# Designs tried in a protein design run: designed miniproteins, single chains, continued (3). Part 36

Each design is a single chain, and the fold is of that chain. pLDDT is the mean over its residues in the fold that is shown.

## One batch from the design tools (miniprotein)

Design m9239
Fold by ESMFold2-Fast:
Structure m9239 (fold): chain A 85 residues (1-85)
Amino acid sequence: SREEALKYFEEKVKAMDARLQALAPKIPALPPEQQAQVKELMGKVLEAIKEALEALKEGKYEEAKEYLDRAEEYLAQVEKIVAAA
């Protein structure tokens, strides 16, 4: 349902925001090459979230979920880069 999809979206966005808050202070300490990679991946995270929101607005709940999952995959790549530095 729309209500279940909205709750799933809200909970995932809150979880991703908490992860971003934990990462933010670590990014300026990264080497320039890793900072560039993080910037590119963060752009992809934001784009995927925007696409998820548009799909959700159109009632395309399955597509919205797939875009959110993609955003989480990009965020996990950012976390991997930060952890390796």
Scores: mean pLDDT 85

Design m9240
Fold by ESMFold2-Fast:
Structure m9240 (fold): chain A 67 residues (1-67)
Amino acid sequence: SMEEEAKRKMAEVFRRMTAALHPDNPELQAKAEEQGRLLAERLIEQGVPAEEIIKRAERAEEQIAKL
């Protein structure tokens, strides 16, 4: 579903940002991934369209890829 895609993409963004800053800390990376998923869940519960969450996550991922 689009909601599961939004959760997955937000989780990946948080993981990648944390991995860039703390590459040798897999525990912190896993925690960041979970926080990203929870943020997407919260936004969906608040009525934010999953498509908008996906677009925001993709834009953030694009910026991380340019680092």
Scores: mean pLDDT 86

Design m9241
Fold by ESMFold2-Fast:
Order: C-alpha cells, then sequence, then structure tokens
Structure m9241 (fold): chain A 91 residues (1-91)
C-alpha cells in the first residue's frame, strides 16, 4: 500500500509541476500543492496500516482540490479549476 500511495503522490506532484509550467497554476499555488503532497509522503511513510494511508490520501486530495479551486477562482479561471481537479483525481 505505501508504495502505491507514494507513486500516486509523485504523479500528483508531476501534474502540479506541469500545470505551473504551462501557466495554469500560479507559482504560489503550485508551491502550496507540492508542499501538501510532500507532507503527505512523509505521513504515508510513518503510517502504521492501510486505513491510515487511505485517510491521509483522502485528506490530501481534498486539500489539493481546494487550493486549485481557490487559485483558479482568484484568476477568474473557473473552467480550468474543474479541469485540473479532474486530472489530479485520475492520478
Amino acid sequence: MKEKALEALEKAIKEAEEAARRGLLSPEAAERIIAVLERAKEEVAKAKDEKEIEEIMRRTLLEVQRIIAEDFAAQGREEEAAEARAAIERA
């Protein structure tokens, strides 16, 4: 379980970096998202069971979605916020 969770977090980090590289996310939002994902990697590494890992992953996904929505709303890019959330959900 830990290996799959870490792989999913790494994919999410790459997607956030790609969105920032394309100018879809502000640099500030991308840094916040990456920080959240890196913290989740540390929590997953310390997790004692699969249920704890699942909870960490769920909370992390919701926090990332919130940051994306807030950033894109601040930019007036509501449709792009929805697209970014969908991409991260598939990872």
Scores: mean pLDDT 77

Design m9242
Fold by ESMFold2-Fast:
Structure m9242 (fold): chain A 95 residues (1-95)
Amino acid sequence: SEKEKVKKGGDKALKSAETLANAAIERLRQAGKEDQETVDRIANELRDTLEKARKEYEEAYKKGPEEMSKATNKGVVELFEKAREAMREAARIRR
């Protein structure tokens, strides 16, 4: 069914975004060892963004496949963008 396809895709997309966010946090921590406060702030922002995306996805699940797709696309895009920004920051700190 369409709902099952959207759920399977959404679950996979959110898992991929979570994996990327965790990788970004790890790289940032390795790069920012001398600026732990900045590292922790960015890491917390990524975790908060992931939790928000998860909650919006769970709420959208109750509303149906169209809302699930919208929540997944919004949350995943925001997570990928923030994770990439964190990775760029990690690269910049190491120079």
Scores: mean pLDDT 75

Design m9243
Fold by ESMFold2-Fast:
Structure m9243 (fold): chain A 88 residues (1-88)
Amino acid sequence: SMSDRFFDMGMDFRNRGDFGSSSVWFSMSSSIFRDNIDNRRSSDWFTFSGRSFRNSGDFDMSRDLFNRSISIDPNNRDSIDNRNRVDS
């Protein structure tokens, strides 16, 4: 999907150390995703992305993504549980 392509672009810029450009592409990816589906699915996407960054060892980005997920859906238990694992 277009959202997935923007996420991949964000990862490419992040891997190059261009965190500013990476953030813009991730933001565009999440905006497209949010426009097409409900808040719970958007929250789940941020949870998935947070897990991906945690698995790559980027705990700061992982934590930010889980917090964004929770801000969209405060009752997303999977996001809350995953955030707590990063912070412990």
Scores: mean pLDDT 71

Design m9244
Fold by ESMFold2-Fast:
Structure m9244 (fold): chain A 91 residues (1-91)
Amino acid sequence: ALSPEELAAATRASMAVIEAAVMKTAYKKGKASLEELLEALERAVRVLREAIAEMRASGSTAPAVQAEIAALEAARRALEEEARELREKLE
């Protein structure tokens, strides 16, 4: 089980991913700019990095905590790749 601090970090990370998904939908519907989408993706990556760092700093070797860290790392990599692809469209 996650500690309250680890759960708070995971919750912040999940909220950041949701915010990025909302902005992706807004962009596809013409309600947000490419710049606003990039800012949202980069903000989500930053929040995920901070949450991962907090969970790693706990020193927990519990399988549930390690699985959550792995899931957050996968989400971070996906969002970083999405931001990279969008930056390439500005070239």
Scores: mean pLDDT 82

Design m9245
Fold by ESMFold2-Fast:
Structure m9245 (fold): chain A 98 residues (1-98)
Amino acid sequence: LAEKARKYVEEAKANPEKTEEIAQKLIDDVLKARDEAMELLDKGEYLKANEIVSELIEAAKILRQAAEETGDPNLRRAAVIAQGAAFEVWNALTEKAL
């Protein structure tokens, strides 16, 4: 996911007219990763779910830095959604693992 975030950021910088479409694809990938992590938590796969949390945190950081650098509202939106997804999974992991 972090690798995809880097690629999408570079694509958005190269194609500013397509940033909305690019950001939406990344948001879809972020939400899919969140859903996968939640399924892993339901199966008791806490270490695998935590790996996805780490990837979501890294993706959110990449997107936030890109949004601050470019001022692009679509990248800012993607960063907020990625951060929210990471927080949701982290909270669920903490509740289930304790």
Scores: mean pLDDT 82

Design m9246
Fold by ESMFold2-Fast:
Structure m9246 (fold): chain A 71 residues (1-71)
Amino acid sequence: MEEKGKELVEKAREALSAGNYDEAIQYALESAKLGFKDEAAEVLRLLAEAMRSQGKTDLAEYFEKLAKELE
């Protein structure tokens, strides 16, 4: 279980770097379900920053809220 959660976090970061935001969200949420909430929250905050840089403020606020809920 722990190895799978870590793998999902790594896949989320890779998807984020590739611009595959939907995949990044899915992997982050799956890793959170396995107990990797802090790491998932970090990925969601990085997604929020990417959305803000693209002018997608509403979507950025959504990801920031989701990250806070995982704390």
Scores: mean pLDDT 81

Design m9247
Fold by ESMFold2-Fast:
Structure m9247 (fold): chain A 75 residues (1-75)
Amino acid sequence: SSDLKKALEYLQQVLQLQAEAAERLAKTEDEEERKRIIEELLKRGKELLKKALEVEPDEKHREALEEILKEIEEA
C-alpha cells in the first residue's frame, strides 16, 4: 500500500539523519557541538518516527515504532 511505502520513506529519512549525525560526531571533539548534534538528531528523529507511526498500516510495526519513540523521549 502507499501508506506502507510512506512509512518506509520516513524510516529511511531517520536512518539518513542517524548516518549524518554519526559522521558529524566523528569530525568534532567539542562537547557542546556533540550535544547539539545529538539533540538535533533526537528532535528530528522523533518528528519523522511520529510521521511514520501515523501512516504505518501494520499493528506490529506501529508497536515497534511506539517503543522506539518512547525510548527516544526518555533519553
Scores: mean pLDDT 83

Design m9248
Fold by ESMFold2-Fast:
Structure m9248 (fold): chain A 64 residues (1-64)
Amino acid sequence: NGEKAKEAVDKGDLDTAIELAHRSADAGDLEGAAEVFERLAEAGVPGARNGARALREAHRRRLE
């Protein structure tokens, strides 16, 4: 799912990428979801960089 989400960002299918990133986060893959949001931020999606930061923080807290 993470690879498909990154591919969707590269193709400009940002809505699909966001949906796949949320599915990854819901499945517990917060790190993979954060990587997708970092790609979305590079594509200019508002708030995506803050979303990536929040997901990485949640992943760090889960490991504690």
Scores: mean pLDDT 78

Design m9249
Fold by ESMFold2-Fast:
Structure m9249 (fold): chain A 93 residues (1-93)
Amino acid sequence: SSLAQQILSQLDAIDKQIKVTTDDDQIMKLVDEAEKLVDLALQKITDPDQLKQILKKALEIYMTALKKATNKSNILYLIGRILRLIGELLDLE
């Protein structure tokens, strides 16, 4: 759907920004933007294949953020978000 394509495009832009960002606060701001898109997708996207694509992209973003994070609280938060997304992806199989 158009909404799924828009969400994927916005997540791709966030992923590109996170890959070049070195500041933990900016990384977590980008993570927060990605979380809002994930929550929108979970509320509005009914097609399981489109939802899987969105959740997999979000997982990629959170994994990239985790590799860059240096703050303990941010690391623990990202681990929690990654586990949530893995659980949601398993439910869609």
Scores: mean pLDDT 87

Design m9250
Fold by ESMFold2-Fast:
Structure m9250 (fold): chain A 72 residues (1-72)
Amino acid sequence: LAAELQAILAAHGLSDLAALAAEMAELIEKEGWVGATAAAMRLLALGVEEGREEAYSAAVKAILALVEEKEA
């Protein structure tokens, strides 16, 4: 999961968040969809603060789709 999240972040120009991908993967593995939504909200907040809302929003959409696919 961590490697997949890192790949998604890199694809959206967010390779600098590789360490955060590992933290998000742990949260998702422990709390499932609740962890995924918490991670998504954190990323969206960072995107607004950094002026990269579109990149973070696209990455969040891809991460949530990945989690939904794995939980199905």
Scores: mean pLDDT 76

Design m9251
Fold by ESMFold2-Fast:
Structure m9251 (fold): chain A 73 residues (1-73)
Amino acid sequence: SEKKIKAANLIVAGDLYFVAGDYEAAAQSYLEAIKIDPKDEEAVARLNRLIDEVAKTDPEFAKKVREELEKLL
């Protein structure tokens, strides 16, 4: 389905941004994937991994991303 392809591509984009250290772009990509498929446990797990990583250096950004995730679940 078109939605599944878009969500999968957003997860891949998020993974690439995460490896590059672009946590803002990675978080946006994962959040967009979750908006398309809120039951996608992989997208949620990846975003939680990002939140935990960013919380070590930017706790305010980590809090903002967690609040956006909570709105979608």
Scores: mean pLDDT 86

Design m9252
Fold by ESMFold2-Fast:
Structure m9252 (fold): chain A 82 residues (1-82)
Amino acid sequence: SEELSQEIVKIVKEAMKNPDDIEVLEKALKRLQEIKQRVEESLAEATANGDEEAVRRHRILLKQIDYAISFLQKKLEELKKK
Protein backbone atom coordinates (compact mmCIF):
# COMPACT_ATOMS: atom_id res chain seq x y z
CA SER A 1 0.00 0.00 0.00
CA GLU A 2 2.65 2.56 1.08
CA GLU A 3 5.10 1.16 -1.51
CA LEU A 4 2.43 1.46 -4.22
CA SER A 5 1.64 5.06 -3.16
CA GLN A 6 5.36 5.87 -3.52
CA GLU A 7 5.49 4.17 -6.95
CA ILE A 8 2.58 6.34 -8.18
CA VAL A 9 4.40 9.51 -7.07
CA LYS A 10 7.63 8.30 -8.72
CA ILE A 11 5.87 7.59 -12.04
CA VAL A 12 4.41 11.14 -12.14
CA LYS A 13 7.74 12.76 -11.13
CA GLU A 14 9.71 10.85 -13.78
CA ALA A 15 7.15 11.76 -16.49
CA MET A 16 7.28 15.44 -15.46
CA LYS A 17 11.05 15.50 -16.15
CA ASN A 18 10.02 15.35 -19.84
CA PRO A 19 6.60 17.11 -19.80
CA ASP A 20 6.67 17.89 -23.56
CA ASP A 21 7.31 14.25 -24.55
CA ILE A 22 4.03 12.64 -25.67
CA GLU A 23 5.55 9.13 -25.60
CA VAL A 24 6.81 9.58 -22.02
CA LEU A 25 3.38 10.82 -20.84
CA GLU A 26 1.57 7.95 -22.63
CA LYS A 27 3.89 5.34 -21.08
CA ALA A 28 3.34 6.86 -17.61
CA LEU A 29 -0.46 6.80 -18.14
CA LYS A 30 -0.33 3.15 -19.25
CA ARG A 31 1.67 2.24 -16.12
CA LEU A 32 -0.79 4.10 -13.84
CA GLN A 33 -3.76 2.40 -15.57
CA GLU A 34 -2.13 -1.02 -14.99
CA ILE A 35 -1.67 -0.15 -11.29
CA LYS A 36 -5.31 1.03 -11.12
CA GLN A 37 -6.55 -2.30 -12.51
CA ARG A 38 -4.54 -4.22 -9.89
CA VAL A 39 -5.83 -2.01 -7.06
CA GLU A 40 -9.44 -2.42 -8.30
CA GLU A 41 -8.98 -6.23 -8.34
CA SER A 42 -7.49 -6.10 -4.81
CA LEU A 43 -10.39 -3.88 -3.64
CA ALA A 44 -12.92 -6.39 -5.05
CA GLU A 45 -11.12 -9.24 -3.23
CA ALA A 46 -10.93 -7.28 0.06
CA THR A 47 -14.65 -6.43 -0.26
CA ALA A 48 -15.55 -10.11 -0.86
CA ASN A 49 -13.48 -11.12 2.20
CA GLY A 50 -15.00 -8.42 4.45
CA ASP A 51 -11.56 -6.86 5.09
CA GLU A 52 -12.74 -3.33 5.96
CA GLU A 53 -9.19 -2.05 6.64
CA ALA A 54 -7.91 -3.27 3.24
CA VAL A 55 -11.02 -1.79 1.53
CA ARG A 56 -10.27 1.61 3.13
CA ARG A 57 -6.58 1.47 2.10
CA HIS A 58 -7.40 0.47 -1.50
CA ARG A 59 -10.04 3.24 -1.80
CA ILE A 60 -7.40 5.81 -0.77
CA LEU A 61 -4.98 4.37 -3.36
CA LEU A 62 -7.68 4.53 -6.08
CA LYS A 63 -8.26 8.23 -5.33
CA GLN A 64 -4.49 8.86 -5.57
CA ILE A 65 -4.23 6.93 -8.87
CA ASP A 66 -7.30 8.67 -10.34
CA TYR A 67 -5.81 12.07 -9.45
CA ALA A 68 -2.46 11.13 -11.06
CA ILE A 69 -4.17 9.79 -14.21
CA SER A 70 -6.34 12.93 -14.54
CA PHE A 71 -3.28 15.17 -14.08
CA LEU A 72 -1.23 13.40 -16.78
CA GLN A 73 -4.23 13.11 -19.15
CA LYS A 74 -4.75 16.89 -18.91
CA LYS A 75 -1.04 17.50 -19.61
CA LEU A 76 -1.15 15.15 -22.61
CA GLU A 77 -4.28 16.86 -24.03
CA GLU A 78 -2.70 20.32 -23.60
CA LEU A 79 0.46 19.13 -25.37
CA LYS A 80 -1.54 17.61 -28.30
CA LYS A 81 -3.45 20.92 -28.78
CA LYS A 82 -0.23 22.98 -29.06
Scores: mean pLDDT 85

Design m9253
Fold by ESMFold2-Fast:
Structure m9253 (fold): chain A 84 residues (1-84)
Amino acid sequence: GAEAERRRAERLRREQELKEKIDELLERTVKTKKEEDREKLIEFVVSSTVEHLLELGKITEEQIEEVEKKLRERVEERLERALE
């Protein structure tokens, strides 16, 4: 229905906005190389992604810890590569 399509479009827009924000925070972290910026980026990416997946019903509360660990590893790998 129209409401379902509106909800899906809103979700897609939110996902794109989150992606852009992550890229901005990553560029900032690469430029400053500060621990605070790195922590802020990791926390934002992990928290936002977990909340997004929970809202979509794609993960359960039982899976949060495992998903958070996987996301933290990915963000750390990406930052390590970008900072070197």
Scores: mean pLDDT 76

Design m9254
Fold by ESMFold2-Fast:
Structure m9254 (fold): chain A 70 residues (1-70)
Amino acid sequence: MERTLHVFFFVKDPETGELKTIEIEIKFDTSSTDREEQLKRVDEIAEKNNVPDSVKEALKKAVELIFERA
């Protein structure tokens, strides 16, 4: 079954101190047998959107939990 993960988080700009909102939408198929491929996709989306490593790890955990519960 197709799942969509919507993530919103705030990153503080080191130059201005302003909060920047980052929105990420990740679509994946939980019936896929290749969990690693889906996790790599999360890495790619996170890197493209300059997501902090801590948030990227949280996203990977969320995707793994969705696979475990699908």
Scores: mean pLDDT 68

Design m9255
Fold by ESMFold2-Fast:
Structure m9255 (fold): chain A 69 residues (1-69)
Amino acid sequence: STLLTLSPEQIAEIRAILAEFGIHADLSDDAMATGTAIQLAVKERFGRQLPPEVALDPEALRAALRELA
């Protein structure tokens, strides 16, 4: 397992992007937990799986969510 810590700025940007698409997820500085929470919330919202690698990249996340919306 890879341990990665998210910055407060990354968390805030991800949270804002999720809110833009009507998604609420429990986000923290634990990247693995945050990535899992985002994937679960996206699956609930759109019925599709989001790859873990795009969940923690704000630009990739926004692009992926625009494709799903």
Scores: mean pLDDT 78

Design m9256
Fold by ESMFold2-Fast:
Structure m9256 (fold): chain A 107 residues (1-107)
Amino acid sequence: DEAIEYLKKNKSNAEYRKNGELVEQASNTPEGTVEEKLSEIIQELIKLGADRVGLEEFDGKKLVTVFGEKITEEQIEEIEKKYNVFAIKQRSAEDIEKIQELYEKYK
């Protein structure tokens, strides 16, 4: 699986979270936790200037979290439209609060 190979090669740039807890950080066994399209999303976000990309899962729904000073919110919105996923840039306490609200909603 390309996503699993990508995570193994890019440990510093990708992590997986489930229920707000870090489950996998490009570790030895991300199988069943990353979809093929996620490797493409992560690669494209890093090419756009993301320092790190996180994936959070809420009751089977996935949220992509993006870290980095250079990548813009507009670029993240383009990725959301292209891949039909939810993505958010973590820059402020409000972004963290929004992620926590989504978490409580799917709790």
Scores: mean pLDDT 58

Design m9257
Fold by ESMFold2-Fast:
Structure m9257 (fold): chain A 109 residues (1-109)
Amino acid sequence: SARERLRELIARRVGPEKAERLVRLLEELREEPVETRLRALLEEAHRLGLSPEEAVLLTATVMSLEVYELYLVDPEKAEALNEEILRLLAPAAEVALAGGSYEEVLAAI
């Protein structure tokens, strides 16, 4: 169910073909550190032709679904994951909203 919700949400944003690529990337990176996953998602969004603002929003949306799925099994781990995502992604979001480049957004993580 969470995988289907993720696929539908991403497909609404970027189309079904690009959504499939992002879902595959997430599955490959599930056990990686949060910073590594955030960087990889932002870099893939850049390759897909998204703006820095769109890439940050997509990354946040994707990670929020993982946090939600984790809440159903382990609320303490979900809170820890959410806090780490916010800590790492908030500076990147500020750079993107100020019109920063992908290089500047990635450097802010």
Scores: mean pLDDT 81

Design m9258
Fold by ESMFold2-Fast:
Structure m9258 (fold): chain A 65 residues (1-65)
Amino acid sequence: LGEAEALKEAARRAAEEGNGAGAAVASHQWSLSGEKEAAEYGAREAERAGDAAAFRTGQVSAENA
């Protein structure tokens, strides 16, 4: 749970900086730990940043969680 919150905060920060790729990478790391909700959150934040490639990477991560 604390790890998922850290991921969500990192994704949000990356999106605010326009770094959707960073959000997607964080999402992928946590999907490997079974944190599906955190991975889905990262994907949404990447989409908000307007980074279509990062958004797709986050979606794949969420599907793998």
Scores: mean pLDDT 60

Design m9259
Fold by ESMFold2-Fast:
Structure m9259 (fold): chain A 109 residues (1-109)
Amino acid sequence: MDEIVEEIREAGRELVEAIREGDGERAKEAAERLVEALRRAGRDPEAARAGLEGIREAIDAIEENPETPREAIEAVLEAAKALLEVAPDELILEAIGLVLRAIGLGLDA
């Protein structure tokens, strides 16, 4: 579990950095790693919380960078959906909130 939590944190950090750099391809790769790690972790609360933190920071980075490539916005939405699939009961409302925010970003793009 500690290994998967660190993998999720690393993928989240790479995703945020790629968004800030305007690199849609790197953002997509980082989000795909984040999705895979979240699904492998299953309904682990520590892993889900790490994913939630990374996805929230990624959404904040997109909101601060209106020139963010569409691929990065789509990648963040897929990561938010994966988080919702594995979220434990106490994180479901926060995960739903992130999915709705990511959908809103895609509509404004």
Scores: mean pLDDT 85

Design m9260
Fold by ESMFold2-Fast:
Structure m9260 (fold): chain A 65 residues (1-65)
Amino acid sequence: MELAKPNEEELKIMKEAEERTEKAKTWEEVNEIALEVITRIPNPTIATAAALRLIGIYLDRQLAE
């Protein structure tokens, strides 16, 4: 199996998106951030992994409330 390896720009995009998601208040904000990540990261495996990570961050926040 091949592992997708994100480059430095993709890692920066993912980090920025995670920080934004931790502050997001609505599903609409999370969806917007995920769409930006998918659009900016051309590798579908990396983009999918990043989007799932963002959803996980948001759900953890909702459960912690």
Scores: mean pLDDT 75

Design m9261
Fold by ESMFold2-Fast:
Structure m9261 (fold): chain A 92 residues (1-92)
Amino acid sequence: MEEVEKNKEESEKALKEAKEAYKKAKESGKEEELKKAYKIAFEQSVTNGVMAISNAALSVTTGSEEALEATRESNERSNEADKMGEELKKKL
């Protein structure tokens, strides 16, 4: 339980940082900022995707509702990061 909560907190913080980099890059239009934001978004997409797989495995093995919810939340964060990455890639 504590491990799932800690992973959620770290992921939410990382996604917030990704959103801030994304906004800055879109506002500035600078290639360096766009590339930096793209890398962060891509990393968050992959990280949250892996986390969703781990949470899904935990949910199946333990029957935990918290793990099932964490799986959905991780997938949502992964999809949001993926969308940001696609928008940034179009500007590069």
Scores: mean pLDDT 80

Design m9262
Fold by ESMFold2-Fast:
Structure m9262 (fold): chain A 74 residues (1-74)
Amino acid sequence: EEIENLVKEYLESTDPAKRKELIEKLYQLLKEKGITSEKDIMEVLNRIKEKLGISNSEFRQLYNDLLELIRKES
């Protein structure tokens, strides 16, 4: 539910600074839950996409923003 709420807020936000804050919070929350690999993150995001009816375009944008943070730690 926390992850889903952050994703919803990210998609509804038009403020770049707020979107960045939400992506950073999402990534920290995923790490706290032990979801650290690109594969595991993709699986979680795909489940959220199915649950929330997120478009392929929105999903790609979300995943790419999240990959920026993952690549800094890989």
Scores: mean pLDDT 79

Design m9263
Fold by ESMFold2-Fast:
Structure m9263 (fold): chain A 113 residues (1-113)
Amino acid sequence: GLMERFDQLFKELMALIRSGDLAVQVWAVDRLIDILRELADELNTVDAQIDLGVVQLVYAVAKVLGNDRELLLKTAELALESIRKLLSQSSEELQQKVLKRLEELIAEVKERL
């Protein structure tokens, strides 16, 4: 189903982010946080806003430490895990919209590699 497609995109996107340079990793994390923010705002739940806040905090720490690679990768993984959790609670229409955004992000990351 749609969540199985998400799991495939998650695996592909994380592999691409890991293979990229620091600039690609920072860019991809920014885009993932934007997707998570849009999803959290659409759902408008306390749980979604807490998940967003945790990801944003880890990202802020990564940036303060000079774009620490391990923390950037952890931020990307946490963002995708949060998106997965929130998508499982979303309408099929919203799930399809987010999956399309992730497919577009994968294509954009491939162009930057």
Scores: mean pLDDT 88

Design m9264
Fold by ESMFold2-Fast:
Structure m9264 (fold): chain A 118 residues (1-118)
Amino acid sequence: MEEDLKELLRFSMTLGVLHLAIAVAKTVSKSIPDPEEAEREMREFVVRQTGLLVESAKKANMHPIFIRLLQEIQRLAGEDLDKAVEVIDRVDRILDDAIQNKDVEKAYKEIEKIIEEL
């Protein structure tokens, strides 16, 4: 239970890094005059950064559900960045609620449901 709460905190920090990567991508894209090139560069950057987070999560021996979720977010970022952002925001709310209420089981259940929706 205590280690599971630490896992939620570690994953929350990982999503914080991903939010920062998305914010950087959006800022840099504003300097690209071609909208299609800007969108491509944003997607490629977010896909690469999420891939690095997947590898970091594996090295940190993070819970398999979080690794699976990051892999799905990476796939979505390449296909539909807005949908990827929506998924990240939904997971952030689940993690915030679970951390505040110390309800780790609910967090895992809600995250698994998101992964099943894709």
Scores: mean pLDDT 84

Design m9265
Fold by ESMFold2-Fast:
Order: C-alpha cells, then sequence, then structure tokens
Structure m9265 (fold): chain A 80 residues (1-80)
C-alpha cells in the first residue's frame, strides 16, 4: 500500500527529527557548561531552530493528511 509506505517514511522522518532535536539540546547544554565560544553556541542554536521548524512542518503535514488529531499534534509539539 502506497499509503502505508508514505506513513512509514513520515514516521521515520519524525523520529529522526526528534532524535536530532534531543541531540542538539544536549550539545547546547554541554557547550554552555564548558564555556564554548559564542560562535559555537550560536551555530547549535541555529541548527536547533531549523530542526524545530522542520518538526513543526512535519506535524502540520501529518495533521493535514488526517493521520493524527489536533490533540495528538499538540502533544507532539510539546515534546520539543
Amino acid sequence: SAMLEEKRKLIAELVGLILRIIGLEIELELAEKKGAPQEEIDKIKEELEKAKKEFEELVKKMLEKGWITEEEAKRLLELV
């Protein structure tokens, strides 16, 4: 089923984005704790903002396809 393949792809993208966001949040915390250069901190923040935007757009796409409810979308957005 093309629909099942599309769902699997979007779930994989969603999981990948969640893991990237968590990884970047950890990197940011460690960079701040070690007193990293502001340029390094700013780059991590920029990557985190980009990843969060990609996550929001993916959640919106899943909602528009009717694969999740508005309540489920809200709960997913609260994870990041």
Scores: mean pLDDT 86

Design m9266
Fold by ESMFold2-Fast:
Structure m9266 (fold): chain A 89 residues (1-89)
Amino acid sequence: MQEELIKQLEKALEEAEELVRKAKEVGASEKLIELLEKLKETIKKALEAAKEGNVEEALEILRKGYKEAEAATDEEVREDAEKLAEAVE
């Protein structure tokens, strides 16, 4: 589980970094870019905790990050995310 979680988080981090880069390139809203950068930092912290053997702490970091992202997701962020998804596809 720990090794698999670490691999999944490393892949998620790489994908998040690319998504932030692409969002800036296509001129996504500041709110969406900030949300994506915050999610990237959450993944980094979770990865560090997982590498230290603190799987439960890593999951808690992800859970808190998800809850914060959900609270920050308004109609503007949703519309921008749809536009970004179409631009990346």
Scores: mean pLDDT 76

Design m9267
Fold by ESMFold2-Fast:
Structure m9267 (fold): chain A 90 residues (1-90)
Amino acid sequence: SPEVEELLERAKDILRKLGELATPEIKSIVDGALELIDRTEDPEVIVEQLKKAIEYIKNLLKERNDTNPEIIALVDELQKVVDELEAKLK
């Protein structure tokens, strides 16, 4: 679906922006997610793995007391894109 492809490109753009702003720990998770999208091509697998990555990033931000509003906003935007992707696959 062209709409699914556009949502995947949006997810990649958000992940790249996160990687530019993030700590090394978050950057590692982001790089892994970008590699997964490029290698898997299965949108259902990508959605499941991105959900796990988002949860892990949110937990890291909470544990590190990271209050960077740009990082928080990008994580929230990525969550919305993943939720929209999941809705389009059902």
Scores: mean pLDDT 83

Design m9268
Fold by ESMFold2-Fast:
Structure m9268 (fold): chain A 77 residues (1-77)
Amino acid sequence: MPSIREQVLAAARELAARVDMPPAETEELLALISQLSDEDQEVALFALRRLATLDPAAARNGLLNLKRWLESVIAEQ
């Protein structure tokens, strides 16, 4: 069974590709996710699953907000 970290990274990569996120921003997103605690990874996975049900424009905006949240969480560690 894939770990929660593996599930989050896979979901983020798939969603980033779907919304045509630039490779550099996708790599930054994946790097931030890789630094999360297990609890914060569960929050990220929930957010990514929700964003995956939205249209590309809404999903792009949601990914930007998620990236900002990730930057905040990492900065507080």
Scores: mean pLDDT 81

Design m9269
Fold by ESMFold2-Fast:
Structure m9269 (fold): chain A 86 residues (1-86)
Amino acid sequence: MSEEELKRDAEQAYKDAVALIDELPNLPPEQRVPATVAILLHISILELAGEKEKAAEIYRRLADVFEQLGETDLAERYRARAEKLA
């Protein structure tokens, strides 16, 4: 990928991840796993582009959603990933 293409993909990945996270608690349980995988792929694009602060933000938001859903172990894991990027 060119640097310009990667930056463009990272900006889109951030927007897509935010939209998916906002929808995540409203999804039926069977759709939450594939949505989470998609969010993690968007985070990987952000990390590849050097957008560590945006990646950390998405991990924190994902952790907050899973905490609200009662998925305490997943929430703790994603929060720890956010801290490593900050």
Scores: mean pLDDT 83

Design m9270
Fold by ESMFold2-Fast:
Structure m9270 (fold): chain A 95 residues (1-95)
Amino acid sequence: MELVEEAEKKVENEDFDGAIKLMVQVLSQPFVSDETLKRLADMMAKIAATSPDKFMELVRALTIHVPDENLKRLFEAIMESEAPGAEALKRLIAD
């Protein structure tokens, strides 16, 4: 829970490299709550809208380091989000 809050602050401060590192760490845990996944989805939407290149670095890191079940649950949270920022995420993922 503390790591998610720190990651959110890094996104707000434009420290996308730091945010990516923390997001990967949070998602690499064997148990991740749905609330945490929703917060991560919102952070990903902000990164995608602000810096598509940094978003691609994040996607690569997630694919390499995060377990498939956690990654799948994260994508479900993104797809459930009807927020405007989630549209930018879906556009980048769909290519």
Scores: mean pLDDT 75

Design m9271
Fold by ESMFold2-Fast:
Structure m9271 (fold): chain A 81 residues (1-81)
Amino acid sequence: LEEAARLAEELGLRDAAEAVRRAAEAIKQGDYETAARHLELALREFETVAAVSPAGSELERKAREAARLLREELERVRQKI
């Protein structure tokens, strides 16, 4: 999750960065429902950025990487709910 938050900061996605950090805190507390909600918000933002970015750009690659990491974490979190 730190990597996804770092990517959000680099891309200027302040709300996504905040959502990722809140998800990480919720996971540490065992609040998987709250974590899933924050991960869904961050994932939607990165997927939107990837979709509107020029094909093959560094912006697209970073947004897609963050979205992949968040999707994997969201699946893991959902298994614990």
Scores: mean pLDDT 83

Design m9272
Fold by ESMFold2-Fast:
Structure m9272 (fold): chain A 87 residues (1-87)
Amino acid sequence: AATELSIELDVPLLRKADVPIELPAFDIRDAAANDIIGEVFGKVAAALADTEKETEKITVTATSPAARDAAEAVFKAIEEVLERTKE
């Protein structure tokens, strides 16, 4: 039932991005999806605030299919921002 999802961040590269993360459309009525999106962004913001941090592993636990899909979509959006920033 519960799915653990994680992403490893290149924190200096993400700081260089200076580009908003674009999220795909979600059903905003799903509270679990909104909560997990907030949790991921909270952890990303904390990592970005630490100027000494070179890498950060963000781990979240999804208890519903909607929360899992939302977490996967946010991680994909972060990976796309990092790939654009490498160029």
Scores: mean pLDDT 73

